Designed miniproteins, single chains, continued (5). Designs and how they scored, part 109

Each design is a single chain, and the fold is of that chain. pLDDT is the mean over its residues in the fold that is shown.

## One batch from the design tools (miniprotein)

Design m19766
Fold by ESMFold2-Fast:
Structure m19766 (fold): chain A 83 residues (1-83)
Amino acid sequence: AAAAREAALRDVQYGVALGAAEAFDPEFYAANKAAVEAEFPPTPLSEAAHAAVRPIVAEISRLPDAAQAAALRALAAALRAAL
């Protein structure tokens, strides 16, 4: 049970991190996507997490810098609580 939850949390965190990278630095994300995926292959859960956060992190990237960090922490806390 605990090990499965830890694995799911890591996959969700990975998907969220990819979504944030795509929203905040899309050129860096596009240039490095293939290399990152070769080292850390996506799972169905990490892909679902990335797709789910894509519109949310895109909106956060348009906020003032001071608000971006708080919004990302709130999103991370909400996702952790949902698992």
Scores: mean pLDDT 76

Design m19767
Fold by ESMFold2-Fast:
Structure m19767 (fold): chain A 61 residues (1-61)
Amino acid sequence: SLEELYEKIYKENLEKMRKAVDAYLAAHPERDTPENRARLEKNAEEGAKKIAKSIVDELLA
């Protein structure tokens, strides 16, 4: 289903974005604050949702 495809793409992109966040914070430990971690996690979730929606919308075009 399209819902299953959306969830798969969302989870895959969320995992990739979380790894990128971890790498970024490891390279910039001065930016590794609880507030910045929360902001980056929210941005990763929102970004992954937008990517999943965009791909699903493209398949429906």
Scores: mean pLDDT 87

Design m19768
Fold by ESMFold2-Fast:
Structure m19768 (fold): chain A 67 residues (1-67)
Amino acid sequence: EEVEREFAEFDTDGDGRISVEELLAYLRSRGFDLTEEQVRALFDTDGDGYIDLEEFRRVWEALRAAA
């Protein structure tokens, strides 16, 4: 799946998490004009600074539907 391939590129250590900064860079590379504050508010709901594959998939589908 496309989402899993993209996530795997950022999850280079295989721990199943990516940082908010990595997610922001990804979204900007895909043409989404978001700030770090917006990414944290929308996606980092537990405030630990990391995004799991499940959260990333939901984000990806929601933003793709909005684009």
Scores: mean pLDDT 70

Design m19769
Fold by ESMFold2-Fast:
Structure m19769 (fold): chain A 93 residues (1-93)
Amino acid sequence: MYAERAEEYARRADEAAKEAEKSGNKKGGFAAGVAAGVAHVSAGVAKLVESKGDDEGARRMAEQAERSARAAEEAAEYAKKGDAEGAEEAAGR
């Protein structure tokens, strides 16, 4: 199900945000956290629209959750390197 796929991406985004926060880079941690928040909203919407029979809408929300999870993961890598600007750019992708 697309909703389950979106929830998996939201979980990955959370893990990335936690790693960014542990890096001590507050700006990078915030950026990764914002991307994780978008992934969670996308997963929630995917579950809602899939429950209404909108499989295409659920697919699009799962794709958004994937993009946001990748953004959070990339932001976390920049945060670990001490690159706050790179983390913000990655999270905004």
Scores: mean pLDDT 83

Design m19770
Fold by ESMFold2-Fast:
Structure m19770 (fold): chain A 73 residues (1-73)
Amino acid sequence: GPEEELKKLIIEHAKGLAAAIARQEAKKLGVEGDIKVEEVDENTIKAVLESEEAKITVTLDLKTLTYTVEVEK
């Protein structure tokens, strides 16, 4: 139904947002890499960018409408 389609659109846009945040953080650090985006669960989207020098993980919580950024190495 329409509510199922709206949920799908929200998730697709959330994946794009998580990837955009990861790209922005990579640019600040001067790091380049491919971004992998996944649905961890119904309320959690993760975007991960890995390079030789750094790993950037963006976790987006759709229930609280918050995100976190973790940088390793």
Scores: mean pLDDT 83

Design m19771
Fold by ESMFold2-Fast:
Structure m19771 (fold): chain A 100 residues (1-100)
Amino acid sequence: MKIDPEKESLEEIIERLLELLSKVLSPDRLAQVRRKLEEILALYPSLSEEEQKEVKEALAKMYENVLKAMESGDEELIETAAIAAEAEIRHLLERARKSA
């Protein structure tokens, strides 16, 4: 199932991403990611339209990358995709905090 960032709300995108990541991340890592995504969601209405679009597109691409890695069955690719997702979520949060 692909995410459509033009049609799906940020809440819907976050819920789908967290569901996917719950299959890949440890409970502690998932809790950290959830907290960061919840903060991004809270800051989202204060962002410009360009920044809002960038956040949704980044999370949608992240979902596709993690899903593709999981479909490969390669544990190394899955962990690489998970680490990349955690890093990107942190980057998106830091940027949202500066813009809000």
Scores: mean pLDDT 85

Design m19772
Fold by ESMFold2-Fast:
Structure m19772 (fold): chain A 70 residues (1-70)
Amino acid sequence: SEAEKLRKEIEELTEQQFKVNDEIVEIRRKIARGEIDKETGSKQMEELLKKGAELSKRILELAKKLKEVE
């Protein structure tokens, strides 16, 4: 059904969002250990935060569609 497809897409995007969060944690860890400089790590983290925001926006849009489909 359409609702099942939307739920699966939301689940997949949610899993991607968790992966992005894990990558941000890893970058923070590398900065703390001096494995990457703060400026480079901050730029990489900004890109991941942007990706996370886009995923959140898409999840909300799909959740709205799921509510409309019933």
Scores: mean pLDDT 86

Design m19773
Fold by ESMFold2-Fast:
Structure m19773 (fold): chain A 71 residues (1-71)
Amino acid sequence: MLEVRSRRVRAGEEPRVEAFDKETGQPAEIEELGRVGRSADGRQEVRLYRARSPENPEDEAIGAALVERPP
């Protein structure tokens, strides 16, 4: 079973999206799907990611990360 976590990051840091099998802790493959939205002030973006198990290609999960942009 895959679990997708996103971590809020500060300006200048890359968004961290983690995907892993909940039972084994094995890392999953992560693919960026693109930008979905932006805050009104342009300081933050919402980006989507797909996680996929290398052991079971049909086990996929989608996660989102909120990213702060430089001023």
Scores: mean pLDDT 64

Design m19774
Fold by ESMFold2-Fast:
Structure m19774 (fold): chain A 106 residues (1-106)
Amino acid sequence: ADLTVSGLSLSATEVRAGETVTATAVVTNNGAEDTDVVVTAILTDAAGEEVASASKTVTVAAGGSVTVSLDLTVTRAGDYTVLVVATSADGSAGAVSAPLPLRVLP
């Protein structure tokens, strides 16, 4: 499989601690086969530590795209980065979105 992750957007760029943010991204399968894809949203703090993640598995048809939404809850104030990673279920292909900043207020 040949995967692309694009169009990452957040429901909010600034939230309060304990609030949920929805990350939405488009996963495209550029390959010739229908592929099961594990899509993971990863929240990283300013120190580079992964502090939260959410994942779901979707089937992306050959040459097709799916829009995936993933909910992240941030319990501590700080400056964070959100990434979406797509990996084929067999591990043969992967793709990563451009990062987006998220600010969490007390």
Scores: mean pLDDT 84

Design m19775
Fold by ESMFold2-Fast:
Structure m19775 (fold): chain A 78 residues (1-78)
Amino acid sequence: TIEEILKELEKAKAAAEAGDIASAKEHIKKALDLIFESDLSDEKKEEIRKELQKAVDALEAGDLKKAIEYLERAKKIL
């Protein structure tokens, strides 16, 4: 459900704010799995996937602020 996706994205954001990159990435992966199993349009699924990939890339670069911004963008697309 959309609520389950939002919950995983909020957990990813909280982990990123705490500097727990591994946990943040795990919650992003769970959100992606839920998104692709959802009734969202293929266009929305692809838009959210792109923002979440940017969030992962930012986490791996150590840019936690940018990662959080991309997570918030993904939430707004839902």
Scores: mean pLDDT 86

Design m19776
Fold by ESMFold2-Fast:
Structure m19776 (fold): chain A 103 residues (1-103)
Amino acid sequence: GAPKYVTKEQLEAKREEIVDFLMKEYGLSRSVAERVVDFVLMVMPEEAKAIDVAKVLLAVAQYYKEHPEDPPLLFFEEFGRYEVPLLRNPDDPRILELVKILT
């Protein structure tokens, strides 16, 4: 089927569901899970494929789970370009669960 898309506004509307999911699946505190959503909102374009947004959410959550005191990799260039951590398992079943929440 055609890929599903999600906007920044739609991601923000799903914030509580995503935060609850990240707390459950990664054992993040609420404040850390909120920071994961904030980071993804900052780095995503206005609209993106739901699967790509889900992968970035999981990659950032994975990073914070392993480095709770460190910020995610953030390289700010003069024109607002950012880098995000890589997801270790590109076939993680939690990707599809997040796509379901997002869409």
Scores: mean pLDDT 77

Design m19777
Fold by ESMFold2-Fast:
Structure m19777 (fold): chain A 94 residues (1-94)
Amino acid sequence: SLRDQVGSLFDEAIDELERNGGKLTPKVSSLLTSALILASLNGVGNSALPLIREMERFSEEGRGKEAIEKFRQAKERTLAALDANSDSSTVDIR
């Protein structure tokens, strides 16, 4: 599913960030960009962007644990928005 695909991209990016000691890498940015593009193509706007900016800020500050936590929050926000877009039609009907 789209949700699983976006979630997997976020999980890979989070794992990569954690494996690199909370330091943002080009691979993390690439995976995150792919996840956001895929979500955007399916009606999810920039609702998670503030959390992503906070993640980048914490990473730059050397606060890797907090960066990872914000990244997880961005994942949850993006997946919730995808679920809401998918369920919006069915929830209104159900």
Scores: mean pLDDT 79

Design m19778
Fold by ESMFold2-Fast:
Structure m19778 (fold): chain A 118 residues (1-118)
Amino acid sequence: MAAREEARRRALEHFDKALSYLDEGIKLAEQVKEKNPELADKIIELLRQAKDHLERARKLVEQGTPEAIEEALRHVAEAISLVGQARDLAKEISPELAEVFDKALEHLGEAARALSEM
């Protein structure tokens, strides 16, 4: 494959993995909501916003113009910020939940790296 096509495929694969970990995080946050509803609700809100940014970034990557890739990188950066905030809140509730967000952040970082190669 051409280098740009490989970078695109890696970015999309890391988006899919990050989205999967965010979905797991939302489910785990809902399970802990009974013990800490305010922090759990804030975590869920941050994750849903992060998912929206990643879904927008995915569509921009599929469009593939230089302007679309630049916009996709901004959406990935926003998702990283939102998931980072959720991870820090999760440390107060559940180390297991924080670990799920660390895995999501790893894949978001790899997606951003792949997009920078497009």
Scores: mean pLDDT 86

Design m19779
Fold by ESMFold2-Fast:
Structure m19779 (fold): chain A 91 residues (1-91)
Amino acid sequence: AADDEAVLRYLEEAIEQARRDGESESTLRTGEFALRAARALLAGDEAELRALLEEVRRAAGRDTAPSEEEIAAWRAKLREELAALKEELKK
């Protein structure tokens, strides 16, 4: 949908602007992670969503594989965040 493309374009443009402004590598990495998560969610790429959640868990010091319940909760949270961003972009 055009609204999905608008979210992805917004994130891509935000990352490009941050890069032009000389933002830190950590800021750019966070933006790129957000873009990867948005793309995976919108594409229904469950394997990529699992991989991203595993990256988050490892960063938090957790080395166990995420459960299907944890993946479902994280997917629901991402959908909530994307819905909020879509509403903000309508303004």
Scores: mean pLDDT 77

Design m19780
Fold by ESMFold2-Fast:
Structure m19780 (fold): chain A 99 residues (1-99)
Amino acid sequence: MTKEEAYERLKKAVEEDIERLKTSTDPDEIRLAAVAVTGALERLYRLAPESKKNEIKELVDKAIEALQEALKRSTDPEVKETLQRAIEDLERIKKEIDK
């Protein structure tokens, strides 16, 4: 697999996890999607060429929005804690991109 193929596959995984965060009502599925999207965006940021940094910033913004929406819907304290941590991690990545 080329670096370009790896990037595109990882980007699709991020988009799928964002959709899962928006549509799922299963606490375990939401929690797993939050962890997965955070890790995938961290990897995309580290592996991406400079030309794709703005695309990653847009994906981070979309992920933060989806996580915040999931947090508003969630009643499980463990899910809420996972979502809050994911938001904090992604906001840190966003600040790094903005430098």
Scores: mean pLDDT 84

Design m19781
Fold by ESMFold2-Fast:
Structure m19781 (fold): chain A 68 residues (1-68)
Amino acid sequence: KAVEYIEKGDIEGALKAIEKEKDDIQSLVEAGLKAIELGYTELAEYILELLKDKDPVAAKMLENLLKS
């Protein structure tokens, strides 16, 4: 899962996993939260953009956390 790659610092692996899990909103939210937590800002912004079309409420939550 994408979140496991993010926890390991494997951003390339995380991006590959996100591409496969792009229709799994829960996995995208978990990956986005972990990317923000660990300071992977560019990855978090990419996940946020994917979520804007799929779950606008979750996207807004991640956007607010990124600005913190």
Scores: mean pLDDT 80

Design m19782
Fold by ESMFold2-Fast:
Structure m19782 (fold): chain A 62 residues (1-62)
Amino acid sequence: VQALDEIRNAASAEERVAIATKLVEDPSLSVEEKIAIVNEVRRLTVPSLANQVEAALGKVLA
């Protein structure tokens, strides 16, 4: 997933969360791709920041 490279190359944890949130809100990405994005953020940052991205995905899927 090309989106994962953008998350990995983010200059800061805050930028990484912003990029990931924008990607999970993008209607062109599949649910599977969005789940992969959330998992990548969890791998790269603290649970509190990863939970913010997961919450954004939850709102999109509701």
Scores: mean pLDDT 78

Design m19783
Fold by ESMFold2-Fast:
Structure m19783 (fold): chain A 80 residues (1-80)
Amino acid sequence: SGEEDWRRRLEEPLELARRPLEEPELPDEEKLALLEEALRRAEELEELAKRVAPPEVLEEVEKVRRELERLREEVLARLA
């Protein structure tokens, strides 16, 4: 299918992660909730990509999921 379909699928988790990154005043608990939802969606996309996507697309999805994991860990460290 079109490569733009995978880019559109990735837009949703990336948009969820935008507010935690761009709004320092957002409460850390809310940042965490948004990042956890973004990560869940990225994980669903990764599982789908493993089955049907070309390797290049899978690598991009994996990269997004890894970045979301790092951001979540950063917020968790502030809440500890």
Scores: mean pLDDT 82

Design m19784
Fold by ESMFold2-Fast:
Structure m19784 (fold): chain A 65 residues (1-65)
Amino acid sequence: GEAEVEAIKKELGMPNASNEELLEVLERRIAEGEAALAKEPHPAVQAGLARTREMRELVERELAK
């Protein structure tokens, strides 16, 4: 919901960003994480990528309304 998206914005240091701007940042971070894993597998990168994908799903659901 909106509360979860606002929490994500604060977690990423962008509390005033639009949902569209947040989605662009999340998609960029996912691409960076996937590229990093392609070079060297890291458990922390894998966990961060999973969390970022969950965040993207929440933002996409708000934008689809």
Scores: mean pLDDT 83

Design m19785
Fold by ESMFold2-Fast:
Structure m19785 (fold): chain A 58 residues (1-58)
Amino acid sequence: MLEKRLELIKELESLSDSVKEAIAKKFNITVDMLNLGLRNQTLSLEKLEELLKLAKEL
C-alpha cells in the first residue's frame, strides 16, 4: 500500500499546472492546498486514485 501511494503522489505531482488548477477548483481548494496534501501524505489512497482518475478525464 505505501509504495502504491507514493507512485500515485508522484504521478499527481508531475501533472501540469493547468490540470492541478482544474482539480483544485473542482474540490474548492487552492493548488497550494493540493500540493501540501500530496507532500504531507494526508490524502487517503482512495482519494489519490479519485484525483488521478479525474485528471485523466480532463
Scores: mean pLDDT 76

Design m19786
Fold by ESMFold2-Fast:
Structure m19786 (fold): chain A 76 residues (1-76)
Amino acid sequence: SLKKKKEEVQELLDMITNNSSLEDIKKKAEKLGFKPVVKSVDVALELKDPFMQEMARGVLEVALAVELTVLERELK
C-alpha cells in the first residue's frame, strides 16, 4: 500500500538524518526492496572516498524527502 511505502521511505530518511552508516542504510534498503537506493550506496562505498560518501548521503536525503512528499499527496 502507499501508506506502508510512505512509512518505509520515512524510516530510511530517519536513518540518514540520524547519521546511520551507509552500510546500515544499504542493509535496510535491501530489506525493504529499494533497489535504486542500494545501487547508489554501493557506488559511493566502492569509491571509498569520504567526500563522495557524504555527498551520496545528501543526494539520498533529498531524493527520499521528494518521494515522501509525492506519497503524502497521493494518500488523500
Scores: mean pLDDT 79

Design m19787
Fold by ESMFold2-Fast:
Structure m19787 (fold): chain A 86 residues (1-86)
Amino acid sequence: SLEEGRKYLAKGEEYEKKGEFDKAIEAYRKAISHFSDAGNYQEAVEAAEKLLELVEKNAPKDLEGEIKISMARMLLSVSKIALENS
């Protein structure tokens, strides 16, 4: 739901401020999922942009980090396509 999306977005921002980046990533992914499920594609794009910025700056420079960056880019791309076709 939109309300759950906003709740997880706020949690993601809180975890990010605390430096709890893995928890922030999970919270942002849940926010994107809830916004997309509710058809709120503008908010899904905004959450996906925050996720991508977070993982590009903080993910380790190993295979796991590269996977996280690729997933964030995919979520942003899908959210933008959904928004453009809404």
Scores: mean pLDDT 85

Design m19788
Fold by ESMFold2-Fast:
Structure m19788 (fold): chain A 94 residues (1-94)
Amino acid sequence: EVADRIAENARKLGRPEIADAAEGVKAMLDSLEKEDPEKWRQAAARGSPAAQHLVEAVEARRKGDKEKFEDHVLRAIAEMAGVPVEEVRRILAE
C-alpha cells in the first residue's frame, strides 16, 4: 500500500525513477514474504542497503510495528532511487 501510493504519486509528479523504485520495492517485499528470509539476509549482508531495509521492514510488520515498517519501506525506495528519504516522504504526502 505505501509503495503503491508512492509509485502513483511519483508518476503524477514526473519522477519515474522514484515510481520504478517503489514498484521494485513492492515486488521484493512480496518475494521476501514467500521466500526463505535467510536468503535475503545474505543479500543484505553482501552490501545492498535496500535489501537490508526490506528485511527490517518485514520483521517490523511481523511484530506489528507499522511505523517501523513504513520507515524502512521509504528508506529502501530512497536507496533504490538514489534520493534522500525526505524526498520519498514528500511524494507520499501528495
Scores: mean pLDDT 80

Design m19789
Fold by ESMFold2-Fast:
Structure m19789 (fold): chain A 93 residues (1-93)
Amino acid sequence: SLSPEELLEIAVRSAKEAAEAAKNGDFDTAVRYGENAIQAAELATPHVGELARKAAELAKKGVDYAKQGNYDEASKYFEEARKVAEEALEKVR
């Protein structure tokens, strides 16, 4: 299985890609990378705690807004998910 550090690196990269896709109105890419960010952050949560859980919840909101076609809000939530995942990553390094 992946380490907590590797899972958080995936969450950061996936949330960043989801935010960029949302800015471009790319539904399929934003949802796919958003769901990858959710999964990686959720898998990290038992080992990392609240910051990983918060990153997952923010990415879930990003996916929900993307599915509604609200890409401005989706991009905002994916960027916040990325920042929180980066903070979690710094704490496990």
Scores: mean pLDDT 90

Design m19790
Fold by ESMFold2-Fast:
Structure m19790 (fold): chain A 74 residues (1-74)
Amino acid sequence: SAAEEARKRGEELKQAGVQGAQYMIEQGVSPEKVLGYGEQAQRYLKSQPELAEQGEALYEEVTALAEQAAAERA
């Protein structure tokens, strides 16, 4: 169904966004820039009403990753 396809697409986009944030951290990108990436990805997902929850979850996961990276680099 269309609803099942939308849910699967939202999960795939969220997973790709989180993996992108992890990759940026591995490449030595600053936690501040990783947060900026997370904000942009969240805005993109939330621009689609059916993906708003995935956008919020993405932002929370990316924020946690960025905070962990900042703590490890301090």
Scores: mean pLDDT 81

Design m19791
Fold by ESMFold2-Fast:
Structure m19791 (fold): chain A 81 residues (1-81)
Amino acid sequence: SLNEKARELVQKALDLLVEASRYLGEGNTEKAIELAQEAIKLTDEAIKLSEGAEKPNRVLIELAERLKRTAEQIIKIAKKQ
């Protein structure tokens, strides 16, 4: 289902953000930005898939939106270093 595909993308985005945070902590800002940008793409796709589903998953959409905001914050912090 579209919600099932969206869940897989959200999980991948979460994993990418965990890695981005680790690279940011190590001072590898370039890699942190790269991974956070990829997470944003996956969260945007997940939101579209869930919104297009017969029964949109609001909890999943809200989670994807929160992960997108986290990714944007990682990029902002990385660019200041």
Scores: mean pLDDT 90

Design m19792
Fold by ESMFold2-Fast:
Structure m19792 (fold): chain A 91 residues (1-91)
Amino acid sequence: MDDLIERLEDVVAETLEKIGRSDRIPEAKELIREAVEAGESNDIIVRKVGEEILAAMLELVQEGKISSEEALSLAREATERVRKVLEEMEA
């Protein structure tokens, strides 16, 4: 379980650091831990990660620093990486 949480946290932290939103990492880590410990489905975990990444990018989109399409692309990349981790860690 801890290895799974750590790998999921690393994926989200890397994405948030890349977009300059390291301030959101603690909240994202808590969200991942809560979802995994609650036994949420892979689909719910993937959705929550995608929503957190999009929320972190919303201000950048509003300021015109990144496009909505770029924000969605980054969220999709992060959710694909999360899904891959969940599939690889499947018992």
Scores: mean pLDDT 77

Design m19793
Fold by ESMFold2-Fast:
Structure m19793 (fold): chain A 57 residues (1-57)
Amino acid sequence: MKWVVPVTPEAEAALRAAGARSGIVRLLEQKGDEYVVETDTGARVTLPASDLEVVGE
């Protein structure tokens, strides 16, 4: 499974608004230039891939 972190203030704010407590969220799906991610609270957020960085495994 891939993990991603927000690299823009906008993506960080969106993840916090969705209830994310961790700075690292799970990548569920890649749809072209967008990532569908899941927060540690189970919320699903779709963000531009350019606003996120894939980190580690």
Scores: mean pLDDT 81

Design m19794
Fold by ESMFold2-Fast:
Structure m19794 (fold): chain A 87 residues (1-87)
Amino acid sequence: AEELLRGAIQAVEDAIKAAKEGNVEKALHYAQAALRGLDRLEELGVDTPELRAAKESVEKGIEALKNGDVEEAIKYFEEALRHLRRA
């Protein structure tokens, strides 16, 4: 569980970095990796308000990236990172 949480944090950090570099495809790749890690935590029965909020923020960030709203995506990923660090 700790490994999955650490992996999700790293993936969100990498998504933020890629988005700030203007690499939308790379940001999407990392954001999707974070989402898979969070889904795996949920499958293992790790369900907290902070993890649910983080997952929702990552999903909104992915949607913003798909719509070309890179600045909005970064805000959602930063929000997800705050929730993950409190989880």
Scores: mean pLDDT 86

Design m19795
Fold by ESMFold2-Fast:
Structure m19795 (fold): chain A 66 residues (1-66)
Amino acid sequence: SEAEKAGFEAGYKAALEMAKQGNVDEAIRAGIRAGVEAALKQNGSEDVGMRAGVRGAKKGIEEAKK
C-alpha cells in the first residue's frame, strides 16, 4: 500500500541519518516516528506506520554500517 511504502521510505531515511552517528536505539526510534507520520499522511494507520518504519529503520542501520 502507499501508506506502507511511505512508512518504509521515511523510516529508512530517518534511521540512516541517526545510525551514521552510531546510535542504533535512536535510529529505530526515529524510524518508527517517521514511519508513523508518513503512513498517517497516506491515510494509513499508526500500526502500519510502526511496522513499516521498523523495517525501513533496519535497512537504514545496515547501510550506515557500510
Scores: mean pLDDT 83

Design m19796
Fold by ESMFold2-Fast:
Structure m19796 (fold): chain A 60 residues (1-60)
Amino acid sequence: SEIKKESEKKIEEQSKKNVERLKKFEKENPNASTEEVAREIGRVLREIGDVLQESLEKLK
């Protein structure tokens, strides 16, 4: 359906933004500790979760 395609596109766009965010973090913090890297990954996963939740609500 059109709604499903729109949701998939939004998730894909958010995923690209999250990858760019992680790349920027890596460039700015090349010597970041494992804990700092894990923390940023956690933030990215939370943001993905929020987008998925929003998309699921639109599919109901």
Scores: mean pLDDT 75

Design m19797
Fold by ESMFold2-Fast:
Structure m19797 (fold): chain A 85 residues (1-85)
Amino acid sequence: SEIESIIPLLDSESPEVRLEAIEKLFQIVMENPSPALFEEVAKHLLPLLQDESPVVRVLTRSYLRFFATLFGDEETLKAIEEAEK
């Protein structure tokens, strides 16, 4: 799975590598938009809402909010709200 090859990059010590992984996952959902695929990807992105890098946090929040709003994923929207301060 393309997703399985990208997920380890989210644990990289480099914020640049983590950002590239987030963008690749967003592209996968954009090319084949479905609630199920988004739910699978969102599980791996949710921890990054608390990432040490402000840029990683902002990008993750933007992508999760966009698709959660599009698909009516209230659980993900609530998780974003709880992470915001």
Scores: mean pLDDT 84

Design m19798
Fold by ESMFold2-Fast:
Structure m19798 (fold): chain A 89 residues (1-89)
Amino acid sequence: MEEERRRVAREVAEKLREIGDLTDELLKAIREKKLAGPEVLRRLGKELGDEKIGEALGRLAERAGLENDTEEGREVARELIEKFRKLNE
């Protein structure tokens, strides 16, 4: 059944594209030091109802040596957590 395989391939390709775009946004925020630090990311994850995403982003910020607690950093972190949440739905 070739149609089912093509449908699955398209769905996978679309999800990989969305993951790629969001990963590029995340890496850009880390490179530009615009992402909030680990403690802020974990707190925002809890506030937005997704502790796992907050924890994962917190670990990445920790490895990148981010200590940012600016209003801009919090806004970028909130937007990224919400986008990753939608991707997991």
Scores: mean pLDDT 77

Design m19799
Fold by ESMFold2-Fast:
Structure m19799 (fold): chain A 89 residues (1-89)
Amino acid sequence: MEEEILARAREEIARLEAESEEAKEALEEVRKEAEELGPEVAEGAEAEAAALIRGYMEKGMSAEEAAKIAKEKTLERIKEEKKLLEELE
């Protein structure tokens, strides 16, 4: 089941990347920022950003606006996680 969920997430990421250059760039930035936390976290963060982009687009936002908002929110969350890891040690 988990492998199926990840496969579907990768498929949605590929669809968004094909539909919008802005979505592709946003997903790439999210992945790079999360890579320092590990490849598993990077994959999860990318999937979450993709879900946010699709959700905003379904609510009537353009792919450009959705990608911008989703990227900002996901990057903020990743930065907060990095700070928490440093604090907890």
Scores: mean pLDDT 78

Design m19800
Fold by ESMFold2-Fast:
Structure m19800 (fold): chain A 86 residues (1-86)
Amino acid sequence: MEMAEKEHLYEVIDRLQEESGLPEELVEKLREAVENKDWVTLKRLLAEASELVAERLKKAGKLTPEELEEWEKWKAKVEALFAAEA
């Protein structure tokens, strides 16, 4: 992974933490997986984070199209990186 790609993933993680309220522990695990190029763990944590975000947005009664779009873009980017490394 190029530094630019890694930086972009960190920016998306930070934004999702602020906008969707991801727990700090999960955010740290996501960053660690990106740092270690552990695509298997990253994919698993993304699935977990996606479900948690959906539950939180459902509980809050607020689903913003922007948050959902950013999340989908990030998942797609990680899946593309996983495919390239696999």
Scores: mean pLDDT 65

